# Designs tried in a protein design run: designed miniproteins, single chains, continued (3). Part 38

Each design is a single chain, and the fold is of that chain. pLDDT is the mean over its residues in the fold that is shown.

## One batch from the design tools (miniprotein)

Design m9292
Fold by ESMFold2-Fast:
Structure m9292 (fold): chain A 100 residues (1-100)
Amino acid sequence: SAAELEKAIARGIEILLARLDELAAREKLPADLVERAKAALRDRDYAAFREVLIEMVEHVFEQLKKQGKLTEEDEKEFEAYLEKLRALDPQVLRDVLAKA
């Protein structure tokens, strides 16, 4: 079962890496953030991955705000989402990847 858990986590990481490439192309994410996210995932550093994910979300928020595309309600929802993400236990990400 330890070997099965390792295979599940590895599969989840490969799926997420592919999705990060697609998201980076679509949302025009900074290359440094994408590479840091990929490095954290490959290293199984879930704490580092959470921090990069927060930075990616903040980048998208700032771009939308500069474009005038956010309502006051959108800004509140975005801030609530960031708060939940910051409160997330990084070890929960391991379980999520295993279930991917």
Scores: mean pLDDT 78

Design m9293
Fold by ESMFold2-Fast:
Parts: sequence; C-alpha cells; structure tokens
Structure m9293 (fold): chain A 100 residues (1-100)
Amino acid sequence: MAEELAKRMVEIGRENAEKAIEKAKKEGLEELSEEELEELHEEVVREIREMVEENPDPEWVQKVLELAVEAGGILYELLKRGENAAAKLVLREFKEKVKK
C-alpha cells in the first residue's frame, strides 16, 4: 500500500508538472532566476502563515496541508527540471487555492 501510494504520487506529480509547463508556455510566462523564485516562495509562505494565524479553522488548515503536499510534489519535479516559470505558476495557484 505505502509503496504503491508513493509511486502513484510521483506519477501524478510528473503529470501535473507537465501540465504546469504547458500552461506556463501558453500564458507566455518569462523564465525566472533561482533568486526570484526563492523570493516568491518566501512571500507565499509568509502570506499563508498570516492566514493560518488569523483563521485557525481546523478544516481549512487540513485543506492547506493537503494542497501543500500536492504542490510540493509538483514543485520538486519542476525544480529538478529547471522549470522556474512553471514553478512560479504552481506557487501562484497554490496561494489562490488556499485563499478564503
């Protein structure tokens, strides 16, 4: 079970990474430096932390954690490929999905 689950999560992460790459190309997103992506990541983390502090609803926190696991798997694959523009898109969409 756990080994099969891990394999499925990796496969889904790769499929979603490919979709993010195609979406970034379709939107004409410019490639980012590693420093710009790091700054965006820190900004998103700060904003999510502020939201958790202001609205500590357990169901919402669980949703944020589930979305963070999903986004983390996609981001790992994108960063491994050097797809910084697609990684920016994933971080942006994660932030919008956790927003109430």
Scores: mean pLDDT 75

Design m9294
Fold by ESMFold2-Fast:
Structure m9294 (fold): chain A 94 residues (1-94)
Amino acid sequence: SIEELFEEIKKLIDEAIKAHEAGDEEKAVQLLNKALQLVVEVLTSESEENAKKFIEELKKYLEEKLPELSDENQKIVKGFVELVEQLYESRLAR
């Protein structure tokens, strides 16, 4: 379900931030890549309306999280948001 995928994506992002804080950049990148693959799954399996709603809710969650993060972690989250937006735009262009 979309709700289960959204919860898994949030957990992966939270664990990626923790891995980055611990200095484990390789693990952080691997976790973010897993989160991106789940975003792709939503974007390719769901209707356009459901995909749009999902992306809007994900962006809102990440934007609300930004003020609580260090400058370094904010850059990571902003980079993730940019990749998500590029994936969504790529779907709309196909």
Scores: mean pLDDT 81

Design m9295
Fold by ESMFold2-Fast:
Structure m9295 (fold): chain A 67 residues (1-67)
Amino acid sequence: SMADAERYLSEVERFATDLAQRLPALEAARKVSEYARKLAEQSPNPTVRKALEEVARKFEEIAAALA
């Protein structure tokens, strides 16, 4: 459901916020994309998988821009 997608997105957002305070932006972006991708792989819900894959792709693009 969309509520499940929002829960997973909140989890990734929290992880990203914590990382941004402790790591350089490039390294933080790479770790966030990796985490979102792993969560997507573990989700049986196609809506949740798609949302997490989209988040992973966005942070991959950010990492590429910072490299």
Scores: mean pLDDT 80

Design m9296
Fold by ESMFold2-Fast:
Structure m9296 (fold): chain A 87 residues (1-87)
Amino acid sequence: SLATSLNNLGNVYQAQGKLDEAAESYRRAAVLRAQNLGPTHPDVATSLNNLGNVYKAQGKLDEAVKLYKRALELNPSFLEARNNLKL
């Protein structure tokens, strides 16, 4: 799907240190997943957690925390998002 491709593109940009491009790819993936699966679907949480990781890497800690909290609201069993909040 386009959302999966955008998430994968975000992973590639993040690996290359292209944090702004990674953030945009993950943001677009989250929007498309919300549109296609519903705004509360657990797959939206994955994209939001990935966006949070990029914001954390950029030093945008308040924005990262908001995204991790939202990811955990959508998927309470999301261990990675929970661990990311224990900074």
Scores: mean pLDDT 85

Design m9297
Fold by ESMFold2-Fast:
Structure m9297 (fold): chain A 59 residues (1-59)
Amino acid sequence: SMEERKKKAIEKLKESAKRFPNVTEEDLKEMIEAFEKKDWDKFMELGVKAVTGKVPKPE
């Protein structure tokens, strides 16, 4: 079902987070929330940030 596939996708996000030391629990929480809200734009932004590292604050 769609709900079961959604749960598996969230579990895959948690597994992926363990492989990237740059991913914090807060980042993971935001990614899951974006996924649940179908906010793909935010989800992609957080994903890129997780892989490439965090963007420094503007000076």
Scores: mean pLDDT 69

Design m9298
Fold by ESMFold2-Fast:
Structure m9298 (fold): chain A 94 residues (1-94)
Amino acid sequence: MFEEKLREFLKPKFEEFYKKMLEKYKDEELAEEARKYVEEKVLEGSLEALKRGLTETPETFTQEVFSETLLKLIEEAEKEAEKLAEKKYEEKLK
């Protein structure tokens, strides 16, 4: 239920990131790897955050807190994916 809605909500964001990486490096394989990394990290982190919030701090775990956590997970995952992609791109040029 929640996982399906999360995937639908995030799909445009993942597609935007793929296009950004493709435009920057002009390497489809690299862009796809970066997208998969972000997707896996965000989905895994979101499910973990939801589980912890509901079980450990249900009184303080609000929709706003989860939304903020989700946005931070996306930003961090995109930053990590960009760093990994840049390193791989540099290695391919050597």
Scores: mean pLDDT 77

Design m9299
Fold by ESMFold2-Fast:
Structure m9299 (fold): chain A 68 residues (1-68)
Amino acid sequence: SLEDFERAALAEYMRLLREVPEEKRDEAAAQFEALYKEVLARLNAGELSYEEAIARLRAETDRLLAQL
């Protein structure tokens, strides 16, 4: 559901900001916002299921954590 997707997105956003250094938080937030908008656009276009959208948010958050 959209509610489950939004809850997952919030959880991943909070996880990202807690795990990055304080000086990287603005960069992390901007990159997550871009990711969120891209995934949401694909979800709204019917290109992704809710489960696939949540999985992509989690995988891409892990990638952001590794590079920041």
Scores: mean pLDDT 87

Design m9300
Fold by ESMFold2-Fast:
Structure m9300 (fold): chain A 62 residues (1-62)
Amino acid sequence: SEIDELLKLAQEKEADIRKLLADGDEQEKKIRETLPPDQAEEQVRQLSTQTVGKAFALLSGR
């Protein structure tokens, strides 16, 4: 039962993480279409770092 509960929580967190990554990908696409390459890369790096940080926070339960 504890293993089943852990798997369920992992699946729920996976869905939230996938949503965060998808939202990040959408924003990255917009940035790359609107900004020069150098500026786009800087902003994409900041966005990616923030998105990954949020995903890790969800995984760690914080």
Scores: mean pLDDT 76

Design m9301
Fold by ESMFold2-Fast:
Structure m9301 (fold): chain A 94 residues (1-94)
Amino acid sequence: SELVKKAEELAKEVLERMKSADPEEIRELLEEFVREVEPLAEELLKNKDEEGHRKILILAAEVGVEAARLLFPDDPEVAEAVAAVEAAIAAAKA
């Protein structure tokens, strides 16, 4: 699906840009990613592409997890929550 491919390209770009971004830039990147990806997810649901929608939700979770790690690097509760979400992502991909 071109919609899934576009979401994958957006996720890849955001993840790369976040590696060297400050906290304000990370928040801006996350907000921009959500704005661009939400319409793609909605279109997949309207087209009854459940597999494509599932893939976009996994991509959004992966971006959210990385943002949480970078925004709260010294928070052990965030680290535990991130680990739980990563386990859920791995299970969803299996």
Scores: mean pLDDT 84

Design m9302
Fold by ESMFold2-Fast:
Structure m9302 (fold): chain A 84 residues (1-84)
Amino acid sequence: LPAEIARRALEMSGISPTLASPSEVAQAALELGLSEATALAIGAETARLGKDKIHGTGEQIGLATGRVLGLDEAASRAQGRAVL
């Protein structure tokens, strides 16, 4: 799931193939069947982790997903990074 959210969000990106906005991350999570509250939480955590506090890399999207869902952070980060 961390890799799938990262992949879909990066495919939606209007800015860069390596960076996605929090709204794109939330939309990707919604499309993968997560609740609106969970999707928004993943988007918000991605923004917090992002270099510019607005966009996240695949690695950051993976880590954000892992944190919100209570998954192993190192594995979630690695899954997101593997998308790129």
Scores: mean pLDDT 78

Design m9303
Fold by ESMFold2-Fast:
Structure m9303 (fold): chain A 76 residues (1-76)
Amino acid sequence: MEDEAVAAFEARLDALVDQLEAASLDEMPSIAAKLDAAMQEAGDWAKKSSPEAQARTFAAMGRAAQRAAEVAARKL
């Protein structure tokens, strides 16, 4: 059950970063806000989960943050 929740957070974060990569500069603030909200939701859930689920969720959040930073550096 926690594995499914982690996979769902990974999929959502990846989809939002993919949207950032496809977005115009005018669209980026809206998508970035959605990514920030998803990151907060994932972090809050992870604090209440098992140590393994926490580690996997924080790793997914870290990967999403790095990809988002690379997108921003490329487009800005």
Scores: mean pLDDT 83

Design m9304
Fold by ESMFold2-Fast:
Structure m9304 (fold): chain A 95 residues (1-95)
Amino acid sequence: SMEELLKRNRELAEEYRRFVREGLDLAQETIDAMEKNPEKRQEYLEEGKKRLEEIRRKSSPEEAKKYENLVKSMLGAHESLQLMLESAKKIEERS
């Protein structure tokens, strides 16, 4: 019984790591897309959110909470890019 419990816990941990990896990869792809085309960043953010939501619907309630953190990471990247673009514009205006 203990050996079966340990096996089940290992399987759950591996499924969890795979899930987190897929979500992280999607968030990183979304951030990369926003960096390459900042003028389209809102479109990329919305598509990224939709794709994360689809994965969330197939996940447990405990996993759903982690999607909020991934969405927050994408939102933070969007805000950082906006600040970077404003800074770059100010530098060009001085040149």
Scores: mean pLDDT 69

Design m9305
Fold by ESMFold2-Fast:
Parts: structure tokens; sequence; C-alpha cells
Structure m9305 (fold): chain A 84 residues (1-84)
């Protein structure tokens, strides 16, 4: 799935950004993102927001649930990196 590939790419970007920030003595992972990496993150958010809104409105589809699950996986990775 294109969405699953995008989610994995976002998690990889976050891990790389955290590693760069650790090497530079900075805790602001966002500050080490390239323009291309920021674009990828923005695309992921753009694609996940409608699914999250549909879920909140009670419009539960398997596709929307899968997108929400992928977004939750990305958020878990972000939380783990922030805690380290």
Amino acid sequence: SEMEELAERVKEIMRRAAARNAAQGSDAAEASLTDEERQTLQEFLRLTEPAMQNLAAGKVSPEDQRIVELAEEVLREAAALAAA
C-alpha cells in the first residue's frame, strides 16, 4: 500500500532526524528536517486527516481504520524518540 510505504518513510525520517539532533546536542528533532523530509511529513498528515475526521464523525470504514492505525504507529514512534 502507498500509505503503508509513506508511513514507514515518515518513521525513518523521524529516526534520522532524532539521530542528527542528538549528534548536534539539540532536542528539537523538527529543526534537523530537510525541505524534502518536511514535504513527506506534510503529505502524510494531509492524507491521514480526512480518515481521522471520518472516524470521529462515526464513519468507520476498514480503509479509514487502517490509515488511523498507521498514523497511531507514527505517533508511537515520535513519542518513543522524544522519551529517549
Scores: mean pLDDT 75

Design m9306
Fold by ESMFold2-Fast:
Structure m9306 (fold): chain A 69 residues (1-69)
Amino acid sequence: MVDDGVQAALQALKDGASPLDAARTGLDTAVDKAKSPEESLQLSQQTLKALQTVAPDAAKALQAHADQP
């Protein structure tokens, strides 16, 4: 699930999505089949950490947006 989310975000970036939209696609993909709210939260956090390593601009854009709802 985390790996699927990271792959989805990277694919979105290759397809020309903005860093924020790519990060959102990655998180949505990672949590799509989560079986509990706790699993969804853990998958979101793990996917964000993975994105910080492989797509730091996308992770940064998502965090900036999330910090100011």
Scores: mean pLDDT 76

Design m9307
Fold by ESMFold2-Fast:
Structure m9307 (fold): chain A 81 residues (1-81)
Amino acid sequence: SHMDELIALLEEIRRLAQEGRVEEALAKLEELLSLMKKHNAPQGLIDAVETTIRELRATTDPAAARRLALTSAQLLIKELR
């Protein structure tokens, strides 16, 4: 299903964030956003991903950026279930 595809991408984002690969996690979040829009995901989920991308782009501290990416991916995985 499209939801399984979104969850798989979120699990990869979580892994990249855990490894401190924040720029790659950000690129995958942008890919996730494109897929969510293409498959007409709920607007609340689209808004959550857009907010995470904006906050990550504004976060200059690498440790804070890693925590934000990791936490956001974990919460989105829980929401999609």
Scores: mean pLDDT 87

Design m9308
Fold by ESMFold2-Fast:
Structure m9308 (fold): chain A 99 residues (1-99)
Amino acid sequence: DRLVELIRRLVERILETVGRIPNKEAKEEAEAFARRLGEELERQSRGATPAEVIKLIELMTGKLMTLLNYLGFMYNINVEEIKAEIAKAVREAVEEIES
């Protein structure tokens, strides 16, 4: 399933990106959240249309961005580069689905 493979590659890129967070506790929270989002994306994408998969990716990415803002505030870390790299990975995945 091409969509499942694409979702797996997106989740792997997100996990690699959040793994670069310099604070250990913030990194572990972001990684755990990203893994749960990946599992939900794979589950909910089974039998979904490409348009529905894009909406799911956008919704789940929004939740991850909210968590990153919270972790940035709580641990006094700059998450802007991490957020930008995730946004790029999501944009590239959406463009590949639309192609």
Scores: mean pLDDT 87

Design m9309
Fold by ESMFold2-Fast:
Structure m9309 (fold): chain A 80 residues (1-80)
Amino acid sequence: SEIDELTKKISERLDELMDELDKEIDLTELPEEYRKELAEIFYEGLKKINEAIENNDLEKAEQIMDEMIKKMKEVAEKAK
């Protein structure tokens, strides 16, 4: 189904993002404030993505994913 394909894409993109962040910044060595900010962005992003998927709004799920990735990369740049 399209939902299954989207879920797979989201999972793959999240894995890629986490790998990229870990290569640039050791996530385990990040100051607590940045880890909290990343966790909050990730948690709120996933919550909104799940809500969009439940509403069959696949375009909105992709937009939320893109915004979440952008915000997480901004925090990573700030932590350098």
Scores: mean pLDDT 74

Design m9310
Fold by ESMFold2-Fast:
Structure m9310 (fold): chain A 87 residues (1-87)
Amino acid sequence: SARLEELERKVAEMEKEIERARKEGKEVPKERLEEYIELQLRLLGLRLGAEPLAEVLIAARRRHHREGLEADEEALAAGRRFEELLA
């Protein structure tokens, strides 16, 4: 699908950017790394037919960064589910 292709392209572009920065000894901004992780989760969710799990993890990560609180039960469950799908 066009959405899958666009996500794959964006992930590949950000991955190359991050790899280049690290090879050049440049610090990658935390915000850029978080954006990359979110895109990776969305791509993984789309590939595995588990988009709702990806969105739960993304929402939980954003809450953690804003509130500095513990990861919620939904985030832990979604993470375990992705592990099962990858096994």
Scores: mean pLDDT 74

Design m9311
Fold by ESMFold2-Fast:
Structure m9311 (fold): chain A 95 residues (1-95)
Amino acid sequence: SAAAEEAARYLEEVLLPRVQALLPAIKAALPAERFAAFFERFARLLREVGRAIYEGDLAAAARALREMAALAREYGATELAAAFEEAAAFIESLV
């Protein structure tokens, strides 16, 4: 649980602010329907991360974050992809 608490803190204090700062630029860069498709997949993966943290499965949380990085790269959001890869590496360091 201590490792899961550290993971949750990182997501809330480090990752979430970065995502909130980067999402407006992604929305502005994409047609509305393409942003909607991105955001549906993004929200699904984010739920996967949250569920994995809740269950204490840090390996699953890191895998879901790497899938979020791949999604961000697919849509040209390289800075967002780096943020997710850094989050995955941090969570992997807790096991």
Scores: mean pLDDT 89

Design m9312
Fold by ESMFold2-Fast:
Parts: sequence; C-alpha cells; structure tokens
Structure m9312 (fold): chain A 100 residues (1-100)
Amino acid sequence: SMEEQQKKLQQKSLENNIEYLEAQIKTLRKRAEELNNPEALAYLEEAEKYVKKAKETTDLEEQRNLLQKASLLIGKARAILDNNEEELKRLKKVEEYNEG
C-alpha cells in the first residue's frame, strides 16, 4: 500500500538523520572540548541520549520526536560555540512550540 511505501521511506530518512546527528555531535563535542565549554558539552550529552533512545525505539513518530529534540540541542550547542545569541534565542522558541 501507499502507507507501507511511506513508512519505509520515513524509516530510511530517520536512519540517515541519525547518522547525520551523530556526526554533528562528534564534531561539536571535539570543538566544545577544545574550547573548554561545559554548557555546550552538556547540551551535546543530552542530544546523544535522545539519539540513543531514537535508535532503541521502533515507533516512527517517537523516533522523529526524539531526533527533533536532539537536533534542537545540537543547534543550541553550536550557537553557544559560535557566540550566536540570536540563533540560541530562536532555537529556544522553536523548542517551546515543539513541546506546546
């Protein structure tokens, strides 16, 4: 069915997103360690926990929600490391809308 085809495409997209987010966490963690930034490291540690949970679930909606939370945390870490206060404020607003 078209629903089954959509689910397969969504699963592949989520798997690709997991690989992308894991690569981003690795790169940003190295940068945060080099800059001795504990706040960015804390966000990246939390993001890694959400990615791990996403890998452990078989529910596509739950996976998507967990990866979205991880992506926001990665974005916050990047904004802190870039000293981009405006982007950090924007991401906090996105987080509020996603949880509301």
Scores: mean pLDDT 86

Design m9313
Fold by ESMFold2-Fast:
Structure m9313 (fold): chain A 87 residues (1-87)
Amino acid sequence: LDLSPGFRLIKDLLEESLAILRESLSASKEDAEPLIKKGLELFEEAKKLYEKGWHQIPPQYHQPLEELIKKAEEEAEKLIKEAEKKY
């Protein structure tokens, strides 16, 4: 019952992080820096939630979450590099 909300919260935080990082690509230099910071903070929050709460999440979600985190990390790195190239 309460275990699936953990999966959804982590997934939602990862998706929000990536959305904010994508927004930074369209922002001015002054607006991009705080967006990159916020995106990274949400990404780290998602990772921390998994690290602290993995034992409360059903085992079948562990590999999918780890794969989501890895893919989100790779995507975030690409988005940040693209944002930095604008300046």
Scores: mean pLDDT 78

Design m9314
Fold by ESMFold2-Fast:
Structure m9314 (fold): chain A 59 residues (1-59)
Amino acid sequence: SAEEDARKAAEGLRKLGIEAEGGVTEEGLAQVTVKETGAVGIGRDGSLAAGGALGKAKL
């Protein structure tokens, strides 16, 4: 389900006009990569982590 979770998160971001791709890390965790803004990780508990410029944009 991590692949499906990442795909759905990426689809949600794309609907907001944010270019994103879903994927799975080597640990089997869902991850969404956002172009030019960094990556967003999805933990096993469904929590979100943002990196790079995406974290700043959330302000």
Scores: mean pLDDT 60

Design m9315
Fold by ESMFold2-Fast:
Structure m9315 (fold): chain A 76 residues (1-76)
Amino acid sequence: DEEKKKALEQSIATVKQVEDDTIAGLRARTDATVAELRAKGGSEEQVQRVRDRGDAAIATAKEVAKKEIEALRAAA
């Protein structure tokens, strides 16, 4: 069914777009927080904690997108 295939591809494309937007937002937030922290004389330990939290959030966003795509493919 071409319509079902197109709907699946569109749903997967939407999940990937949300993933890309989420990761871009998380990176921008981490970069802004690091810049603000450095401007205020924050320690490198504080900067590293902010980066580690950002990396963990990005890893979670990627895993959520992967599971959503797997669920969409399994339902098709």
Scores: mean pLDDT 88

Design m9316
Fold by ESMFold2-Fast:
Structure m9316 (fold): chain A 94 residues (1-94)
Amino acid sequence: MAEERIERTAEAAARTVEILKGEISPEEAAELAREEMRRALEISEEAAELVLETALAMAEATENNDFASLRAWQAALDAAHPGLAAEIEAFEAR
């Protein structure tokens, strides 16, 4: 089933978060995270960029307690790449 893909998505997302928290500049972290997501998920560069942008926006909304914006970005991600939001949600539930 999709379990292997969800596991790879979770691993890529976890590594992306680690890179973003890390010792490199925000610009370098974003580029590495985008490349890592593209490799791990075997998705298009556009989809990987959308995932990274959504993750950063969700992190900012969480820090600001802006749950309305968080829901809006989740809806936008689902519309642009159906199924990808579910993979990210599976990672968060881990």
Scores: mean pLDDT 57

Design m9317
Fold by ESMFold2-Fast:
Structure m9317 (fold): chain A 86 residues (1-86)
Amino acid sequence: SDAEREEKLRELRKEVSERMGQLIRDYFSNEDSVVNQKEAQVISEVEELADKLGLPDDEKNRLIELIKQSFKNMKKVIDEIEKAAK
């Protein structure tokens, strides 16, 4: 049902926020190769959480694509901060 779907999405919100918060910190302290590995790990962990919560594949795939886009956007933000810090 829509109510069950909304509840599953709320449960994922906290886990995704915590993992993304750690990844943001990792961007400032690690080499690009390590950051890329951490991004892949976060994606894998979110996929496993979505599967455990029984999220439909179409919703899981949409969530993963949004997270991947957020990683790209964060890298752009970090690049601009680094340019400003010169």
Scores: mean pLDDT 74

Design m9318
Fold by ESMFold2-Fast:
Structure m9318 (fold): chain A 86 residues (1-86)
Amino acid sequence: SAEETRKRWEEAYEKAEEIFREHEEEVKKRIEEEARNLQEALRVAAELTKELEPEIKERVPEELQAETKFMLFVLLADFAFEKVKE
């Protein structure tokens, strides 16, 4: 159902946000050092998502891993874009 799909994405978002918050200082440092523009911000977000994928595999139920990875990328990209705008 639509409600079950929404709950799955909400759970995936919560797991992604938890992982993001635990690594926020490292993420900030890498963005400040490597991201000079939007394209580089997107690249760094993608690289960080890949580097954090093992934590998703360890901590997130298999059925939510793909959704959690996507939400983590969205969170990282949004954070990187905001830092580049400063």
Scores: mean pLDDT 85

Design m9319
Fold by ESMFold2-Fast:
Structure m9319 (fold): chain A 81 residues (1-81)
Amino acid sequence: STITIGGEEHPFPPTRVDASTKLRDIVEAVQKQLGVPIEQLALVGGASGEVQLTPSTDLDKTVAELLGIGEDVPVYLVLTG
């Protein structure tokens, strides 16, 4: 499957996401285009390993802010469950 984030089409799962992207933009794209709920999504990048997204995740944060990494670090959105 594919998803469109920020006007760019990406393969999914997995998809590479920019660390400066807001979590809301990612989650809303996946939910609206593929019907995948937030609880089935995780981010993988840097030394943080895999970080599971939950309904309690602050969607106003960027990927970099959630993972505590620099914006130049590659991050992947993956399915869990």
Scores: mean pLDDT 78

Design m9320
Fold by ESMFold2-Fast:
Structure m9320 (fold): chain A 90 residues (1-90)
Amino acid sequence: AAPLSDEEIRKRAEELVEKLKNTPEVTVEEAAEFIKKEAEEILKLYKEGKISEEEAELAKKILELLEKDKEEGIYFALYEIGRRYQEELL
C-alpha cells in the first residue's frame, strides 16, 4: 500500500475541520483550546531539553495560527500530525 500523498493529507485535514464545524458535540473553541494546551506542553518539554527544536518551532507556529484564526490553527496541527504519522508508519 502506498502512503497517503501530501495533497491527500491536506484534504483529510480540511475535511476534519469541516466536520468539527458541523459537529454540535465538539466546538471549534474546545478543539482549539485542546491543541493550544498540547502545543504549550511541547514548548515546556523543549525548555527541559526533552524535545527537538523542529517540534518546538511547529508548536510555536500552531500557537500563532490559533491566535489569528482558530480553524487555520486546527487545520495546520492536523496536517502536520498526518504528515508525521505517515512518516512513522513507513
Scores: mean pLDDT 73

Design m9321
Fold by ESMFold2-Fast:
Structure m9321 (fold): chain A 81 residues (1-81)
Amino acid sequence: SEIEKKLEELEGQLDEEQLELARRLAENSAETAEELTEEARNSDPERQAQLQRITAAATLRVMLELGASEEEKQELLKMLE
């Protein structure tokens, strides 16, 4: 699956702490995502990129678990490019 491969690539770029944060994002949904988005807005480019990868991985994981359509997943991937 293209989506599974992309998730694997994203998770492969994350360290253990970042993977744990992505898992917590998937569990705690929109509220935690808003907090991280606010942090990213005022962060340096490196930190901003890290937070984007963490959020992308968490979002793709949730979409896979909830059974989102292939089209919905591909649309998300396009937004993350």
Scores: mean pLDDT 70

Design m9322
Fold by ESMFold2-Fast:
Structure m9322 (fold): chain A 80 residues (1-80)
Amino acid sequence: AAASARQQAIANAEAELRRVEQDYKETLKKADKLGGEAVRILTDGGSEEEAQKKIDEQKELLDKARTEYENARSRLDALR
């Protein structure tokens, strides 16, 4: 019973980590797009303030995704 319960908990944590990894990959794509938008703003002679806003949004997305990934991994590691 105990081994089966632990295996279920580990399987659930592994499934959560896989979902967070997929979310992380999607966030990397969104972050890359924001970086490209910032470069385009600067290249088109737009404001540095508008470009910086895109870079700030990119940093927030990456920081959040990294934190969620680290949390999911830590939960799995605690069960192993």
Scores: mean pLDDT 83

Design m9323
Fold by ESMFold2-Fast:
Structure m9323 (fold): chain A 71 residues (1-71)
Amino acid sequence: VELAKRQIRTALAAGQSPVDAVAGATVNLLNLGYSEEEAARMTREAARELGIPEEDIERGVRRGLEQWRAS
Protein backbone atom coordinates (compact mmCIF):
# COMPACT_ATOMS: atom_id res chain seq x y z
CA VAL A 1 0.00 0.00 0.00
CA GLU A 2 2.74 2.51 0.94
CA LEU A 3 4.66 1.75 -2.28
CA ALA A 4 1.49 2.31 -4.33
CA LYS A 5 0.77 5.57 -2.43
CA ARG A 6 4.28 6.86 -3.20
CA GLN A 7 3.92 5.93 -6.90
CA ILE A 8 0.53 7.70 -7.15
CA ARG A 9 1.79 10.84 -5.33
CA THR A 10 4.85 11.04 -7.60
CA ALA A 11 2.75 10.68 -10.76
CA LEU A 12 0.23 13.32 -9.61
CA ALA A 13 3.08 15.72 -8.72
CA ALA A 14 4.47 15.19 -12.25
CA GLY A 15 1.11 16.29 -13.74
CA GLN A 16 -0.47 12.92 -14.55
CA SER A 17 -4.25 12.50 -14.23
CA PRO A 18 -5.58 10.44 -11.28
CA VAL A 19 -6.60 7.65 -13.70
CA ASP A 20 -3.08 7.51 -15.24
CA ALA A 21 -1.42 7.67 -11.80
CA VAL A 22 -3.55 4.74 -10.56
CA ALA A 23 -2.89 2.76 -13.77
CA GLY A 24 0.87 3.28 -13.38
CA ALA A 25 0.82 2.14 -9.75
CA THR A 26 -1.12 -1.01 -10.74
CA VAL A 27 1.43 -1.87 -13.49
CA ASN A 28 4.35 -1.16 -11.13
CA LEU A 29 3.04 -3.65 -8.54
CA LEU A 30 2.47 -6.29 -11.25
CA ASN A 31 6.07 -5.79 -12.48
CA LEU A 32 7.23 -6.36 -8.88
CA GLY A 33 5.59 -9.82 -8.93
CA TYR A 34 2.25 -9.18 -7.21
CA SER A 35 -0.79 -11.03 -8.58
CA GLU A 36 -3.47 -9.11 -10.50
CA GLU A 37 -5.82 -9.44 -7.49
CA GLU A 38 -3.19 -8.23 -4.99
CA ALA A 39 -1.96 -5.36 -7.20
CA ALA A 40 -5.55 -4.16 -7.79
CA ARG A 41 -6.41 -4.43 -4.06
CA MET A 42 -3.26 -2.57 -2.92
CA THR A 43 -3.71 0.17 -5.53
CA ARG A 44 -7.41 0.67 -4.63
CA GLU A 45 -6.50 0.96 -0.91
CA ALA A 46 -3.69 3.45 -1.63
CA ALA A 47 -5.83 5.59 -3.96
CA ARG A 48 -8.73 5.69 -1.47
CA GLU A 49 -6.35 6.85 1.30
CA LEU A 50 -5.19 9.64 -1.04
CA GLY A 51 -8.80 10.76 -1.63
CA ILE A 52 -9.03 9.80 -5.31
CA PRO A 53 -12.68 9.39 -6.49
CA GLU A 54 -13.89 5.78 -6.80
CA GLU A 55 -14.70 6.20 -10.53
CA ASP A 56 -11.09 7.25 -11.24
CA ILE A 57 -9.74 4.40 -9.08
CA GLU A 58 -11.71 1.76 -10.98
CA ARG A 59 -10.86 3.23 -14.41
CA GLY A 60 -7.18 3.43 -13.45
CA VAL A 61 -6.96 -0.13 -12.10
CA ARG A 62 -8.77 -1.50 -15.17
CA ARG A 63 -6.45 0.45 -17.53
CA GLY A 64 -3.36 -0.78 -15.67
CA LEU A 65 -4.49 -4.42 -15.80
CA GLU A 66 -5.37 -4.11 -19.53
CA GLN A 67 -1.95 -2.55 -20.32
CA TRP A 68 -0.12 -5.30 -18.41
CA ARG A 69 -2.12 -8.15 -20.03
CA ALA A 70 -1.39 -6.73 -23.51
CA SER A 71 2.39 -6.71 -22.84
Scores: mean pLDDT 84

Design m9324
Fold by ESMFold2-Fast:
Structure m9324 (fold): chain A 91 residues (1-91)
Amino acid sequence: MKEFEERIEELVERARERLGEEAARVLEEGLRKALEAAEAGDTRKAVALAVGTALRLIGTALDLGADTEAASELALEALRLVEEAIEEAEK
């Protein structure tokens, strides 16, 4: 799980660089909650949190006039990260 925390930190930093602090915060808060749900074995909650976070990230980028293409790329990577975390938790 330390590997997934490291990957979240990397994605959050990329979001900060490309989309700004507000978008980075949305991504960090959402991904940490999704990871916690995945680690707890709550797959449905993890998926719901991941999808909700992806949508909020894109929405935040739209509201701020930021790069929505970058937001979409980061959202897809965030979804992939949570998918992998669920797979590792289930084995």
Scores: mean pLDDT 84

Design m9325
Fold by ESMFold2-Fast:
Structure m9325 (fold): chain A 61 residues (1-61)
Amino acid sequence: SMERLRRGAEAAAKGGPAGAYAAAGMEQKDSGPESGRLFVEALAEAGASEEAVRAAERGMA
């Protein structure tokens, strides 16, 4: 759900790039590429650093 995805992104934003990388990769594998993309967007909206957002994008590759 979007609620779950948003909360996961907020937690990952606090964990830094390594957490963002792992979380985004899992979201894509478990819920598909659309969910992974939404996770990266939610991460940026949660105020994650640019490094964390870039790491999340790499996690989905």
Scores: mean pLDDT 79

Design m9326
Fold by ESMFold2-Fast:
Structure m9326 (fold): chain A 57 residues (1-57)
Amino acid sequence: SARVAEALAALAEAAKVLSPQEIGDLVTEANLADPADPVGAAVRRLRAALERVRAEA
């Protein structure tokens, strides 16, 4: 599905700059913050982390 493809793309981009543990922590936080939409919350958090890294570069 388009949503799964978007989530995988966000994970692939995050994996270039974030450690597996950092990604795991963000996904866990997303599940706790928005249990009704954990995938969407994880994508939003991963993209926010990527935006911070890009802004600092």
Scores: mean pLDDT 77

